Designed miniproteins, single chains, continued (3). Designs and how they scored, part 33

Each design is a single chain, and the fold is of that chain. pLDDT is the mean over its residues in the fold that is shown.

## One batch from the design tools (miniprotein)

Design m9128
Fold by ESMFold2-Fast:
Structure m9128 (fold): chain A 80 residues (1-80)
Amino acid sequence: MADGEVESLRGLADGLEEQAKNLEKKAKFYREQAEKSTPEQGKILKEKADFLEKNAKKAREGSQIVRDRAEQLRAEAEAS
C-alpha cells in the first residue's frame, strides 16, 4: 500500500515539475516580447512574466513538498 502511494506522489511531483518548466517557458516568451514592445506594453508583459515565474516557483515548491512526503512514507514503511 505505501509503495503505491509513494509512486503516485512521485508521479504528481514529476507533473508539477513539468508544469513549472512550461510556466517558465511562457514567462521567457513574455519577457522576450516585452523587449520588443513599447515601454507601456513591455510593463504589462513583464508583469505577466513575473506572475508566471511566481506560479512556476510555487509549482516547484509543491513538487518538493510532494517528493518529501513520498520519502517520508517510504521511510515510515521501512521503519514499521
Scores: mean pLDDT 83

Design m9129
Fold by ESMFold2-Fast:
Structure m9129 (fold): chain A 72 residues (1-72)
Amino acid sequence: SIPVTDEARAALAKISTVPLSDAEIARILQLYDFDRDGVLDEAELAALLKQYDADGDGKLDAAEIRRMFTPE
């Protein structure tokens, strides 16, 4: 399991309009923490927003977060 760090919580809280659970943060780290260090850098955050920020506002709303956990 990828550990959920306070840094990852803080980074995601800046771009999320809704509170995220540790399980949701761990899933995001699993998908976008390419370095596996438990930290989301600028490039990893940009990749996340590019994939799920449909509105282009630099924020993730509840519907966009829900799409991260929906099977394709």
Scores: mean pLDDT 70

Design m9130
Fold by ESMFold2-Fast:
Structure m9130 (fold): chain A 58 residues (1-58)
Amino acid sequence: MKLTEEQKKKIEELAKKYNIDLETAKKVLVAWDFDEKKAEAMIEWEIKKFGKEGLKKK
């Protein structure tokens, strides 16, 4: 299943890029039919909403 391997890499890259769980990245990508652009936009929206401080460390 060649597409499955490529999809897995997309999941790992997305999870690492946004520091989220692989399961969360998979769910978002599946919801957007593995459209990375839309998946990234959705994740960025959720991070901005729930993670108000991106640059500030406590």
Scores: mean pLDDT 68

Design m9131
Fold by ESMFold2-Fast:
Structure m9131 (fold): chain A 94 residues (1-94)
Amino acid sequence: TKAGEEAAQGGKYAYEVAARGGASLAEAIGAALAGIGGAAAGRFSKAPEEERKLAEEGGDEAAEAGVLLVKGGDPEEARREGERGYELGKKAAE
């Protein structure tokens, strides 16, 4: 559950940054790092395999959202990826 909570937090952060618009480079990098941290927490977790996979996938989605913001990509796509990361992390967290 801890890994899922971390992935959910990363996804939420990426979603919020993308939703505000006008994200600074520092905020975009922060979102990407939060997602990476969530994915790592999932991967190296002692939680059951299903929870680990959901947390890892959620963190990966959050990281992709942050990277997209860093590249100046589509903010709506970044928002959707952050939202997916948050939802997957929540499922892993139960």
Scores: mean pLDDT 74

Design m9132
Fold by ESMFold2-Fast:
Structure m9132 (fold): chain A 85 residues (1-85)
Amino acid sequence: SKEIEELQKRLRELADKLNKKGEELLKNAKSQEDIDKAELLRKHGEQLKDLADNLESYMKEEGIDVKEAIKELKEYIKKVEEYLK
C-alpha cells in the first residue's frame, strides 16, 4: 500500500540521518561516552533500515494488528523526526 511505502521511505530517511550523526560523533569522539553514543546511533539506524526492508513481511505475520502497528510506527517516526530536525 502507499501508506506502507511512505513509512518505509521515512524509516530509511531516519536511518540515514542517524547513521550520519553517528559517523560525525565518531570522527569527533574525545571520550568513551562519545564512542558509545555514536555506536548507539549507528545501531538504531541499522535497526530502522532492517525494519523498513522487512515491514511488508512483518505486517503479514499471524497475530499482528496491522492498524495498531501502523499507528505506533507513525507516532514513533514522528517523534524521532522532530528530534532530528
Scores: mean pLDDT 82

Design m9133
Fold by ESMFold2-Fast:
Structure m9133 (fold): chain A 85 residues (1-85)
Amino acid sequence: SVYEEIIELAERLREAIEAGDLPAALELLTEILRLIGEIPDPEVAGRLADLVVATFEALVAGDLAAALAHVDRLIELAREALEEE
């Protein structure tokens, strides 16, 4: 499932942010955004893409607390979408 792959990458993204590994975090955000493009539901895809953009903007601004909050919401939303099938 594309949602299972997004969740796995988002968990790795959370770890990269906590480790201060900005290059790894940016690569993971890019891959998550690519997978979001495979989601057939435009509302779910749009909400997840907004969280990816918000995470990227927070990381560029050096706001790690905001970045982690956005990643946690991304994981929550992807899990909700996975459960709805």
Scores: mean pLDDT 88

Design m9134
Fold by ESMFold2-Fast:
Structure m9134 (fold): chain A 84 residues (1-84)
Amino acid sequence: SMSEEQQKNMLSIVEATAKELAKQGIPEGIEMVKKIEQLKNEPDEKKRREMALELIDEFNARISELLTSAVDRALEREKERLEE
């Protein structure tokens, strides 16, 4: 099970990734940003934690493939630039 600190760290990664994807106009990123804002406005601590876990699971299921492709592409570009 994920600790509270691990959950907060993962949520921070999800938020940063979702914001970047949303900035690029990717629909999944836009929807994730909306869900993160809903989570931030949830006054019930238990419900907020459940929403965070659900969002992390959704990120892993739906965005991980896109994120891996985007990271690989960025790493290849930087490798080419550094080796020139």
Scores: mean pLDDT 75

Design m9135
Fold by ESMFold2-Fast:
Structure m9135 (fold): chain A 90 residues (1-90)
Amino acid sequence: DIAADIAAWEAALPPQLEKVRANSSEDEIKAAELTAEAIRRAVALLRELLANPTPEVRARVLEEIRKLEEELKEKTKPLLEATAAKRAAA
């Protein structure tokens, strides 16, 4: 059930972010926060699709999620590379 999966993902995000904040570098925290924001935006789009499940809405929602994935990859790549470099140096 997609609606139940969405609810489970929303409930899991805050405790996971707290764990990351306690034990991670600033770059890792930033990457995790960007990922959480992308998940929240994707969830909002999926909820819109569930409320109006037409082929037109489905096509738009999937395209917007694809753009969110590309944007997240662009924003997190330098943060993850910086984290890997710092870990290699430590």
Scores: mean pLDDT 74

Design m9136
Fold by ESMFold2-Fast:
Structure m9136 (fold): chain A 76 residues (1-76)
Amino acid sequence: LFEEYKKIFSELSELEKQVFATLLNEGWLTPEELAKRLNLPVEEVQKILDKLVEKGYIEKRVDPETGETLYRSKLL
């Protein structure tokens, strides 16, 4: 498992690593929560999240009652 994290981190930019590491530590977060945590524009966070989902490193869920989109690392 730790070897998987090392491989992911070697392929990510510094900002992408910060987003991914925050998700690993916190669990389920909205793009707005990540933007606040990392002091980044939500638009930049959203682009990074989309890329991480495409790579298969994180998962995306929509709460059907609130419509909020939540993201979480797919690794333990």
Scores: mean pLDDT 79

Design m9137
Fold by ESMFold2-Fast:
Parts: structure tokens; C-alpha cells; sequence
Structure m9137 (fold): chain A 66 residues (1-66)
């Protein structure tokens, strides 16, 4: 899956803008935050369901591996 496809899926799941989802992917790929740390912040701030959090974590782990 491409970086853009990952960002588009995160935006769709979370309801955030594509630009915000791209920034989240960039932060994970930069190594500043782990996928697990980013998901914890999104759960705290955006009130993600457990199912949404699991799918976003999966997508962010895939982005970190690119």
C-alpha cells in the first residue's frame, strides 16, 4: 500500500482531513513517534472506538515499514 493510500484510509476512518492524516503518517515515518504512541494520542484526543484504533494502528505500522 502506498503512503498516500494509507493517509486516505486513516482520514476516512478518523474523519480528519487528508492533510492531517498525511501529517500523522509523516510523523510516524520520521521516527519522532511510534505507531503505538500516535494511536494512543488519537484515542485520547479524537475518542476513537477500539475498532477504529486497531485499524489505524495497523495502517500506521504499515507506513512505518515503508
Amino acid sequence: MSRREIAERIARITGMSLASAQAVVDIVQSGVFSPEQVVALLVREAKLSPEQAEEVLRLLREAAAL
Scores: mean pLDDT 82

Design m9138
Fold by ESMFold2-Fast:
Structure m9138 (fold): chain A 64 residues (1-64)
Amino acid sequence: AKEYGLKGAAAGQAGDAAAASEYGKKAFENSPNEDQRKSGEAAAKAGAAGDATAAAVGSYEASL
């Protein structure tokens, strides 16, 4: 989960909303922690909507 969250944050910061969405989804699918899962799910939704900044933030939170 942590490694996917960090990769999603990096992709979102680079403006790659699609990659950030994919890594956010992988972060929530692989997280046993409810807060990390919620953050990863939010990142996946934001990235899918084209919001790279929100996807980066959510992915980073999923890495914590």
Scores: mean pLDDT 73

Design m9139
Fold by ESMFold2-Fast:
Structure m9139 (fold): chain A 108 residues (1-108)
Amino acid sequence: MAAAERAAERLERIFGGEDINPMTASALVAAEAVGELTDEQIEEIVKIGNEAYEKMKKLSPEEARKVVDEAARKISEILTKQGKPEAGEAAARAFRDTGLAEIEYREK
């Protein structure tokens, strides 16, 4: 997908090929498909996503779901305040969907 390719290339440029968690990656790809993100917006989303991912590893599934939902809300809020509400909604949805799938798979 052309939007996914552009998001991947930009992430590689910013992070030098360092892996990001799947929730954050999904959010960035979804947002980029709807509205072009700045490097600063990508960095803010990665920070929020990484903090959420590290917290959810140590929590029960119920508490982890709350962390994922709150992180998705923060991502949406940041992008909405910066004039990109559609990108924020897309990013939040992708982040939430991927995070919930990760939690489900950890339950075995």
Scores: mean pLDDT 76

Design m9140
Fold by ESMFold2-Fast:
Structure m9140 (fold): chain A 74 residues (1-74)
Amino acid sequence: SPEREELVRRTYELISQALQTFQQSQQNGDSPQQIQQKLQPILDEARRLADESGDETVRQVIADVEAIIQQQIS
């Protein structure tokens, strides 16, 4: 449906924003806590839209992105 496609598109836009923010925060020398504070609202919104979309692929992508970020800051 157009609504599902729009939710998936917006989710990928938020994922891109999160990855860009993560890269900028790393370049800036931000602490793990500062990185989490900047990324958490973006990732929370992305997960919400992914869940609303019902698209398993985009849900898996956001889970993988969250796992990669967590590994990098741990």
Scores: mean pLDDT 85

Design m9141
Fold by ESMFold2-Fast:
Structure m9141 (fold): chain A 79 residues (1-79)
Amino acid sequence: MKEELIKKAEELVKQAEKAESNGDIDTAADLYTEAAVYYAKAGERDKAIEMGSKAVRLYLQAGKEKEAARAGKRVHDAL
């Protein structure tokens, strides 16, 4: 169970990194948020916080303060 959640999170991180390299900041932030939630559900607190922090930073770079706040809360609620 937890291993499947970690595998899904890792796949989402790879997709987020690709989106980020393409300059697709919104998509990257969304994917890092999803990855953080999966890591949190798997009990991987450090990875969840790391990915959640990346998502928040990317949303703020895109001028999406409300989305940044929502991402942070979503990750916190999953921990």
Scores: mean pLDDT 87

Design m9142
Fold by ESMFold2-Fast:
Structure m9142 (fold): chain A 61 residues (1-61)
Amino acid sequence: SIEEQLRAIMEEAGEQLKKAKSAEEQKAILERTIAEIERVAPGTPLARLYVALLRHEMAEL
């Protein structure tokens, strides 16, 4: 399902963020993850929620 795909994308992003060594690398991971979510399920409520959370994370870097 789309929900399972979005969850998998978020889990993969979380694992990559744990391994990131710099704010620049974290930002790149977050930007790529936002783009992937918007590609997979544009405009869905769950995608909007995840994108908002990731943008908030990126703003705090």
Scores: mean pLDDT 87

Design m9143
Fold by ESMFold2-Fast:
Structure m9143 (fold): chain A 63 residues (1-63)
Amino acid sequence: AEEKAIEGAQYLLDLAKEVGSKEGIELAQRAIELAQAGYPTLAYNYNILASLEISRARGKKLL
């Protein structure tokens, strides 16, 4: 369960780095830390926030 939360956060971290979302990078890193600390629900919430920031960055860098 925690492993899946970490994998999801790592995927989002890689996407945030690719699109250049500083907020997305920070939120995804916190999600990894929370999942490793045993708070998967909080990690999922941070993953949602990271995905929103990645979407904003992608909207500006899609082309």
Scores: mean pLDDT 77

Design m9144
Fold by ESMFold2-Fast:
Structure m9144 (fold): chain A 98 residues (1-98)
Amino acid sequence: EEAERRVLETIERARERMKEVAQKTPDSEKALKTVDEIAERVREAALEGLKGTPSETVQKLGEVNREAVEKARSISPELAKETARAMEEVLGTVLSAM
């Protein structure tokens, strides 16, 4: 319960920071949609990770992180950097909650 809540709160804070960066891109509508898609994918993977082992969680979230950063990079380098930071925070929160 507390672990899941901390993970979800971390993801929502990360989503808001990513949206601030996305709004400053030339194609803000596409960027904002991409942020929501990334956040939902990360949410699913993080909640699944809480049910597994730390090594499985690192591997799975590492893969999702790579995909998210690549997707964000197609929008802007600034969004990719914020996405990378967000993914590191989410992984850290999931592992600390295990």
Scores: mean pLDDT 84

Design m9145
Fold by ESMFold2-Fast:
Structure m9145 (fold): chain A 76 residues (1-76)
Amino acid sequence: SAEVERVVEAARAAFDGLEAAFRRDPSLFSREELERARERLLGQLDKALEELKDPSLEELREELERRFDELLARYP
């Protein structure tokens, strides 16, 4: 659906932007800010998954959770 597509595109764009910014200058982000960004983005996906129940959202949520864990593991 168009709504699922919008959610997927928005979530990927949000994460990709954060990852690019973090890669460019990790010192601009506190661990707490990264953890809050994780909570907000994954929470938004959880809400969308409850409403839309589309498997692509579940796959995306698992992908982004893994990618956030990788980002947080790289934080000094």
Scores: mean pLDDT 83

Design m9146
Fold by ESMFold2-Fast:
Structure m9146 (fold): chain A 70 residues (1-70)
Amino acid sequence: SETLREIERLAEEIKEFVRRHISDEDLRQRVIAGMDAMVEEARTASEEEQRELLELMRAIKEVLREEVAS
């Protein structure tokens, strides 16, 4: 699935971003664990569920970007 590949790429991008830019250890660990869980769910998810996960992950990335920018 192309959507699954996008989810996997976005998860790695988000995990790398928090490792580089987020100094809060608890937040970093929760985001990394959350990304790994979302990728695992996506592998057995329907196409509709994968699209919902991708949208949620995009929202998480934007929130993290805003946190770093402030």
Scores: mean pLDDT 86

Design m9147
Fold by ESMFold2-Fast:
Order: structure tokens, then C-alpha cells, then sequence
Structure m9147 (fold): chain A 107 residues (1-107)
């Protein structure tokens, strides 16, 4: 039902929510943990720019789905790191929701 371009737009929307969630979490930390979260925010921005480029290049469904797999693995890594830093459960739960939404877009 979704075109490759519609999939890209939905993934960008989800990544903007991921960015907002990480920015809110970063407000609760100082020093190394805040810098670590800022690094992930910067990576999310880079991924959004790569998705915009894929949209411009009229990427195939196979290319878009492969990219979504990479984004899912990236969010799983964020989830593990948030758990290791004892982030509030609500932020871990939000990351799980974003992963689920991405898996639904791919299907």
C-alpha cells in the first residue's frame, strides 16, 4: 500500500520523534551522558539527511527497506545504551514504540 517515497516520509517523521525524545532526555543529564545523547541526536540528523537523499534519487523499495533495517538496528543500539545508563523506563518504551512502527512500515 505504501510507495517507497511514502515509506521514506513516514521514517523521517518517526526519526523526528526519536530526535525530540532524545532531546527531552538530554535535558535531564549533564556531562558525559548529555554529550553521549547529543551524539545520537547528531546521528539521527545524519540519517534524516540520508533519507532525504534517497527520496531525491527515487530509491527502490528494496533499497528503502534495507535502509529501514539499518535504522531499526540503530534504534536497538540506542535502546541498549539507554538501558545501560539507567534512563527512565518511559524513554526506553518510546524507543520500543518507534522500532515497532518501523517494522510495520517495512511490512
Amino acid sequence: HMTPQEKIDEVISILNEVKKTLEELAKQYDGEKKAFLQHYIDLVNDIIEQLKKLKELNASEEEVNAFIDGVIEFLKKIREDLKKMNAPQEFIDKVDEYIKKLEEIKK
Scores: mean pLDDT 89

Design m9148
Fold by ESMFold2-Fast:
Structure m9148 (fold): chain A 84 residues (1-84)
Amino acid sequence: MEEEVEKVVREVKERAAQLIKDAENMSAEQAYQALQELSDWAIEQVKKLREQGAPESLLEKLEREINEILGKTHLEVQAIIAEK
């Protein structure tokens, strides 16, 4: 379970980094849609782990890390879009 939580964090981080790179070539609409899709995917990963019986302490850690990554990603993407 801890390894699966770490894998989800890594995948969110990788997807976020890719989205930030891609945002330079996206319209505002495309960028916001991609942000929503990343958020929805991350929420689904948390639900899947909860259904698999992951301890609440690990889920709280995962949700905190995801929220931090998504918040930073949202701000970075908005900054890129605002410069266009």
Scores: mean pLDDT 84

Design m9149
Fold by ESMFold2-Fast:
Structure m9149 (fold): chain A 88 residues (1-88)
Amino acid sequence: SDAEEAAALRRIAREIERAAETSPEAEALREAARLVAEAARALAAGDRERALEYNDRAVELIGSLDEASQREALAAVARAAAAHQAAA
């Protein structure tokens, strides 16, 4: 459901925010986390088109960062997915 997908996106945003705390690209990772959180809010409101726009912007931003920051963002997404599965 949109609510379940929104919950997963909120977990992703939290993990990226956490990764930003120790990153030299902290500001960009925090912006990516903000975009993912906005995607979650849009999805919870039933606006799937807006959610996709925010998610695409987050992916583009992460893809523009250095390799280390991209790896940290990917690790954050993997941690969020594992936490979401464990909570289900």
Scores: mean pLDDT 85

Design m9150
Fold by ESMFold2-Fast:
Structure m9150 (fold): chain A 120 residues (1-120)
Amino acid sequence: TKSKAKQRFDEGLVAFKNGNYEKAEVLFKQALELDPNNLDAKFNLAVTLILLGKNAEADQLLLSLNGKDVSGSTILEAIENLKKNGRSAYARSIKNGAAFAFPKSKDPVVKQLQIEGLKA
């Protein structure tokens, strides 16, 4: 992990959690420019774009994550944020794999989200 990339990612997470989605977009894009393999930053950027109404750009990013190892905690936090901001339909699309395919993972958080998505 490159320390500057991690710093930008961590700053992006703070902005995201505080509802400053414009700042979060800039910071996550900078984190990805420094570390293109940060799948959690890429996923959080996609969710940030959804919250900004940039759905087409978000969908392209989510498709690029199909079968990629995004952490279960990142997916869970993003789904909670989407629900809090009136994007419950999009949160369901992420849970049920319509927006992107979850990785083949033994992560219990990912497994639980998939089970919930199938029931929603």
Scores: mean pLDDT 75

Design m9151
Fold by ESMFold2-Fast:
Structure m9151 (fold): chain A 108 residues (1-108)
Amino acid sequence: MKSWKERIYEKLDELVKAVEDAVKAGKSGEEIYRIFSEKAHEIAADIHLYAIVTNDPKVRKLALEIERILVEANDRVKELSKQGKNEEALKVVRDAAERIKKLIDEAE
């Protein structure tokens, strides 16, 4: 079975790929933001469920820190996408995914 870390890493990679594919396909900023928002919510839900199931205070703290990064990225992606700055929005998504991976690695 995949570890929780491997599962979250795969979801982060899928998030980045989905946004990258949408930008390359010339999707609207509204569609790009929707794709990001939906996948970001799935990642936040997964980490929160894992925190509940494990009942581990360290996992709960990690879940809150990941959610904070995703919320900050969501606000920035929304603003950039409204301006048609879809390549800059993609850069924000990539940066957020890398920061979350680093945070998970540092929590080991």
Scores: mean pLDDT 86

Design m9152
Fold by ESMFold2-Fast:
Structure m9152 (fold): chain A 56 residues (1-56)
Amino acid sequence: DLFERLLSDSPLARAVAAVEIAERGEAAAAEILADPRLSPAAKAMLRTAMAEAAGR
C-alpha cells in the first residue's frame, strides 16, 4: 500500500510513494493529504511530487 510507505520512517520509501501517488492524479493525492495520520514532512514530499508531475 502506497499510503503505508508514505507513513514509513524511510525517506526513500516516502519519496517513492509520493511520486507514485502524485502520478495517479490530483484527486488521489488530495484524499491522502487530508489524512491526519500523515506527517508534515510526508505532506511536503507529496506536494513537491505533485508539482513535478504537473510540470511534465
Scores: mean pLDDT 75

Design m9153
Fold by ESMFold2-Fast:
Structure m9153 (fold): chain A 104 residues (1-104)
Amino acid sequence: MEEKKKEEEEIKKLVEAYKNGLPTPENLAYVARVMPIQGYYVPLARFIRGETSRFTEKEIQSIEARYKNLTDKEREIVREMAKLLDDEDALLKFLARLAIKISK
């Protein structure tokens, strides 16, 4: 799929709507699409970066068990996300792109 420029423009618009915090249909659609992916992968990405101070011991054990059971494709998603954790804009764009890809 080769319309990366159009996809990037759509992602930017969705991220901007989300950052504005307004309850628009676009913002709500973005949150509904992205939130499950963010909730699943962000803790795994933080875990592989050694950012465990935000988690309880039980949460760390759960995250480690989930990471060990990931497919190679999911491990790659986690590694890419780990590079973006300190850049909120890049992370939000990555999550939006991943959500679009998974929805297809």
Scores: mean pLDDT 72

Design m9154
Fold by ESMFold2-Fast:
Structure m9154 (fold): chain A 61 residues (1-61)
Amino acid sequence: MLSPEEAREAIAKAAEGGPAGAAATAGMLVQDGDVSPEEAREFAREAGGEEAERAVRKLGY
């Protein structure tokens, strides 16, 4: 299981490829139980802004 810091780093790295990448990684971490849906939205927003948060919500989180 990833720490919150490791989860933020993974999502931030994915965000370098764009907001969809950040959202896909965040969604995967929710499915694996590494982050909550709320944390996934927050970390995606920190890394890729409102567009990344919206993409996470479109995945059902």
Scores: mean pLDDT 84

Design m9155
Fold by ESMFold2-Fast:
Structure m9155 (fold): chain A 71 residues (1-71)
Amino acid sequence: DEALEMALSTLPPEEREKAKKLSPIEALELGIKRLEESLQKNKDNPVASAIGKKELEEMKKLLEELKKKEE
């Protein structure tokens, strides 16, 4: 599913295997944290920041939808 795939795309290969054992919500939270850290380090690169910011917004939206589904 798209939420899990999006989360996995932000993680290095080693962590993708570990993330496969996480719930979709946990995987998204990990991916979001990783993306936020990457964006903070790359704030001086406008292209990377624009792409990452868009991905971050989409991941946060998916996380919110998944959390509502579990409630």
Scores: mean pLDDT 72

Design m9156
Fold by ESMFold2-Fast:
Structure m9156 (fold): chain A 80 residues (1-80)
Amino acid sequence: SELEELVEKIKAAKTKQELRLEFSLFASVAIDLAKDPAVREQILALVGKVNAHLEDPSASVEEQREFALKAAEEIIELLS
């Protein structure tokens, strides 16, 4: 699926800038796929949590990537 391909790009991101870009693209696609308003609100809440964590200067790129990947997995489950 398109979301699974974007998850692979998040896994491959080596810098905080690449991670932010790839997660932003994933979030955009996931939000567009969410037709149920309640599911969309849950996705937006998870996206907000990831964006806050990605802005944390004390977090390593590895920690930020792991956090983004866990949220991406939860978002895919919400859309299933």
Scores: mean pLDDT 87

Design m9157
Fold by ESMFold2-Fast:
Order: C-alpha cells, then structure tokens, then sequence
Structure m9157 (fold): chain A 108 residues (1-108)
C-alpha cells in the first residue's frame, strides 16, 4: 500500500517529497497508508538533514507512530481479523517506550 511504497522509495535513496509522490500515485485511495507515508517521509527528511530540534523531532516521531499504528490496524482488518484490545495495549506501551528512548537520546 502507500506506506510500503514510501518505505521502498526512501530505501532506494529518493527524497521525502519523491517518496510521498510515489506513494500517492501507487495508492491514492489509501488514506491511512498515505498518512503513515507522510509521517515517515517527514521524519526521514528531518533526520537526514541532521538538524536537531528535540521538540520537533519528538512531535514528528509521535505522529509517525500514530500513523503507523493506524496503518497496521487497517492491514490487520484487510487480512480478515481485527487488532485485539490486548494488542492495542501492547502497541500503546511500545509507542511510549520508543518515545522515552528517543527523548533520552536527545537529552544526552
């Protein structure tokens, strides 16, 4: 879907803007996947530019994780099942752990 297309483009050395354009062309109706692709492209571009704004990076990371969570939920539904309440709790816990690890990295 759109998120996968964006990841492949970024891995191939395309810019965030090019990756997002490729994702939109590949799956224009995949609104959830496009949100994930936009968040990932923004995070990639921010990191690639090597500019360190702790608050901005944490905000971009939070949005990227939220978009990825939504994309995973849609993918699971497309596979004929739904994310359980327990899986949602684990995703939320892991998301908080990732953000805390990133915050520590940026503080030191």
Amino acid sequence: AAGTAAIRALAAGKSAEEALAIARAAAPDDATGLRAAEALAELYEFEKNKEKDKEKLLEIARRALEALEAAVEEAVKAAGREISEEERKEIAKRKEEILKELEKYLEE
Scores: mean pLDDT 68

Design m9158
Fold by ESMFold2-Fast:
Structure m9158 (fold): chain A 93 residues (1-93)
Amino acid sequence: AAEEARREAVELLERAKETARETASPEVAEAIVGLLEKLKEAILAGDLRRAAQLLTALALEIIGAELDGKLSREAAEKLLELLREVGELVDKA
């Protein structure tokens, strides 16, 4: 169960990285992907506090990019939905 939740979370993070690269400017995509990689490392290490902090940082980065016009509303909503699913899986692990 815990291992399956971690695997599913990692697969969602890979999808989020693809979405960021396809939809954001290169600079914004690099920032989001960097945070997603750190989140993946925290989840694999079982560092739930660090994972929660990185989920919050990612949400703020995505919202900020949308407000700055560097990310579309549709892309921001899709990324935030993927992060919500990751958060639910982390809570079950």
Scores: mean pLDDT 84

Design m9159
Fold by ESMFold2-Fast:
Structure m9159 (fold): chain A 78 residues (1-78)
Amino acid sequence: GEKEALEGFKKAETAKTPDEAAEGLTKASENSPNLLAQASAGVGLISIGVGRAVGDEQFGLELAQKAARKGRELLEES
């Protein structure tokens, strides 16, 4: 539900590694009732993959953290 999705986004926002961010974003995607918040979680997961593909995992993590924050804000405004 929404509570679990918010916990997922909060975990991803404060993640120190791409794997921690992916865990939070996956939880948020699976539990979010809001389609835009689900899409934001998906963008975050893609960002982690992009960072890995271009050899800049820190860049991917930072984009994922921003997507997680947006997803959290979308749920809190609903």
Scores: mean pLDDT 85

Design m9160
Fold by ESMFold2-Fast:
Structure m9160 (fold): chain A 65 residues (1-65)
Amino acid sequence: GDAELRAEVIALAEEVRDLDPKSAAALIAAAQAGDLVTALAAAHELRKVDPERGERMIALLRQLL
Protein backbone atom coordinates (compact mmCIF):
# COMPACT_ATOMS: atom_id res chain seq x y z
CA GLY A 1 0.00 0.00 0.00
CA ASP A 2 0.95 3.68 0.03
CA ALA A 3 2.31 3.43 3.60
CA GLU A 4 4.73 0.66 2.60
CA LEU A 5 5.89 2.60 -0.48
CA ARG A 6 6.46 5.76 1.61
CA ALA A 7 8.44 3.68 4.13
CA GLU A 8 10.62 2.35 1.26
CA VAL A 9 11.20 5.92 -0.01
CA ILE A 10 12.26 7.04 3.50
CA ALA A 11 14.50 3.96 3.97
CA LEU A 12 16.23 4.54 0.60
CA ALA A 13 16.67 8.26 1.44
CA GLU A 14 18.32 7.26 4.77
CA GLU A 15 20.76 5.01 2.81
CA VAL A 16 21.96 8.02 0.73
CA ARG A 17 22.15 10.51 3.62
CA ASP A 18 25.99 10.47 3.73
CA LEU A 19 26.27 10.61 -0.09
CA ASP A 20 23.70 13.40 -0.68
CA PRO A 21 22.43 14.83 2.64
CA LYS A 22 20.45 17.65 0.98
CA SER A 23 18.43 15.37 -1.34
CA ALA A 24 18.02 12.77 1.46
CA ALA A 25 16.58 15.37 3.88
CA ALA A 26 14.27 16.78 1.19
CA LEU A 27 13.03 13.27 0.24
CA ILE A 28 12.31 12.29 3.87
CA ALA A 29 10.46 15.57 4.63
CA ALA A 30 8.47 15.49 1.36
CA ALA A 31 7.54 11.79 1.76
CA GLN A 32 6.33 12.40 5.34
CA ALA A 33 4.25 15.41 4.14
CA GLY A 34 2.89 13.56 1.07
CA ASP A 35 4.45 16.23 -1.19
CA LEU A 36 5.16 14.00 -4.20
CA VAL A 37 6.13 16.91 -6.49
CA THR A 38 8.92 18.02 -4.12
CA ALA A 39 9.92 14.37 -3.55
CA LEU A 40 10.23 13.78 -7.33
CA ALA A 41 12.37 16.92 -7.72
CA ALA A 42 14.69 15.69 -4.91
CA ALA A 43 14.82 12.19 -6.50
CA HIS A 44 16.00 13.75 -9.80
CA GLU A 45 18.77 15.60 -7.89
CA LEU A 46 19.76 12.29 -6.22
CA ARG A 47 19.89 10.65 -9.69
CA LYS A 48 22.68 13.11 -10.70
CA VAL A 49 24.81 11.83 -7.76
CA ASP A 50 23.67 8.17 -7.67
CA PRO A 51 21.86 7.14 -10.90
CA GLU A 52 20.89 3.64 -9.67
CA ARG A 53 19.32 4.67 -6.33
CA GLY A 54 17.91 7.86 -7.90
CA GLU A 55 16.09 5.87 -10.61
CA ARG A 56 14.82 3.41 -7.96
CA MET A 57 13.52 6.38 -5.92
CA ILE A 58 11.72 7.85 -8.97
CA ALA A 59 10.10 4.43 -9.64
CA LEU A 60 8.85 4.19 -6.01
CA LEU A 61 7.46 7.75 -6.08
CA ARG A 62 5.74 7.11 -9.43
CA GLN A 63 3.79 4.26 -7.77
CA LEU A 64 2.48 6.79 -5.16
CA LEU A 65 1.08 9.08 -7.91
Scores: mean pLDDT 84

Design m9161
Fold by ESMFold2-Fast:
Structure m9161 (fold): chain A 97 residues (1-97)
Amino acid sequence: MEKKEEILKLADEAIEEARRLGVPDSFLKTLEELKETIKNIESLEDLERAVVLAQNVVGEAQRLYDAHPDDPGVRRLLELAQKIRDLLVELYREAAA
């Protein structure tokens, strides 16, 4: 799945940015869990779980952005989180069709 490889690359970039920013360990754990879930998608249930995790990641990145709107790394992390969510939602719609 070509789109899955693209999402995994974005997840790696998001994890790298999160580590540079020194985000809470709980946020890093959620990002790593998201990547592992994406890597191991075999069912619609796995894909639904990945979408939920991606939504949680966007929420955490948005809170960080609201606290530090002038930080380009925080903005980059939010953009990466949003792209991951949107691509996973597209995969879910394609798989559910």
Scores: mean pLDDT 86

Design m9162
Fold by ESMFold2-Fast:
Structure m9162 (fold): chain A 56 residues (1-56)
Amino acid sequence: SEEKALETVLKANPAFRERFIELLKTKSLAEVARELSATVSLVSRIKKVLEKEGLL
């Protein structure tokens, strides 16, 4: 699934994962998307994956 693919990518890129977690603690989805050159839709899906894993 797309969620499983995102879990794999995040585990392979721990620095990116940690940066994303830190940004989400202080910024909106739109601000995080802008900072990481991503779409709001992608940021929303990554947030759900991180919440499911207990990292947020």
Scores: mean pLDDT 79

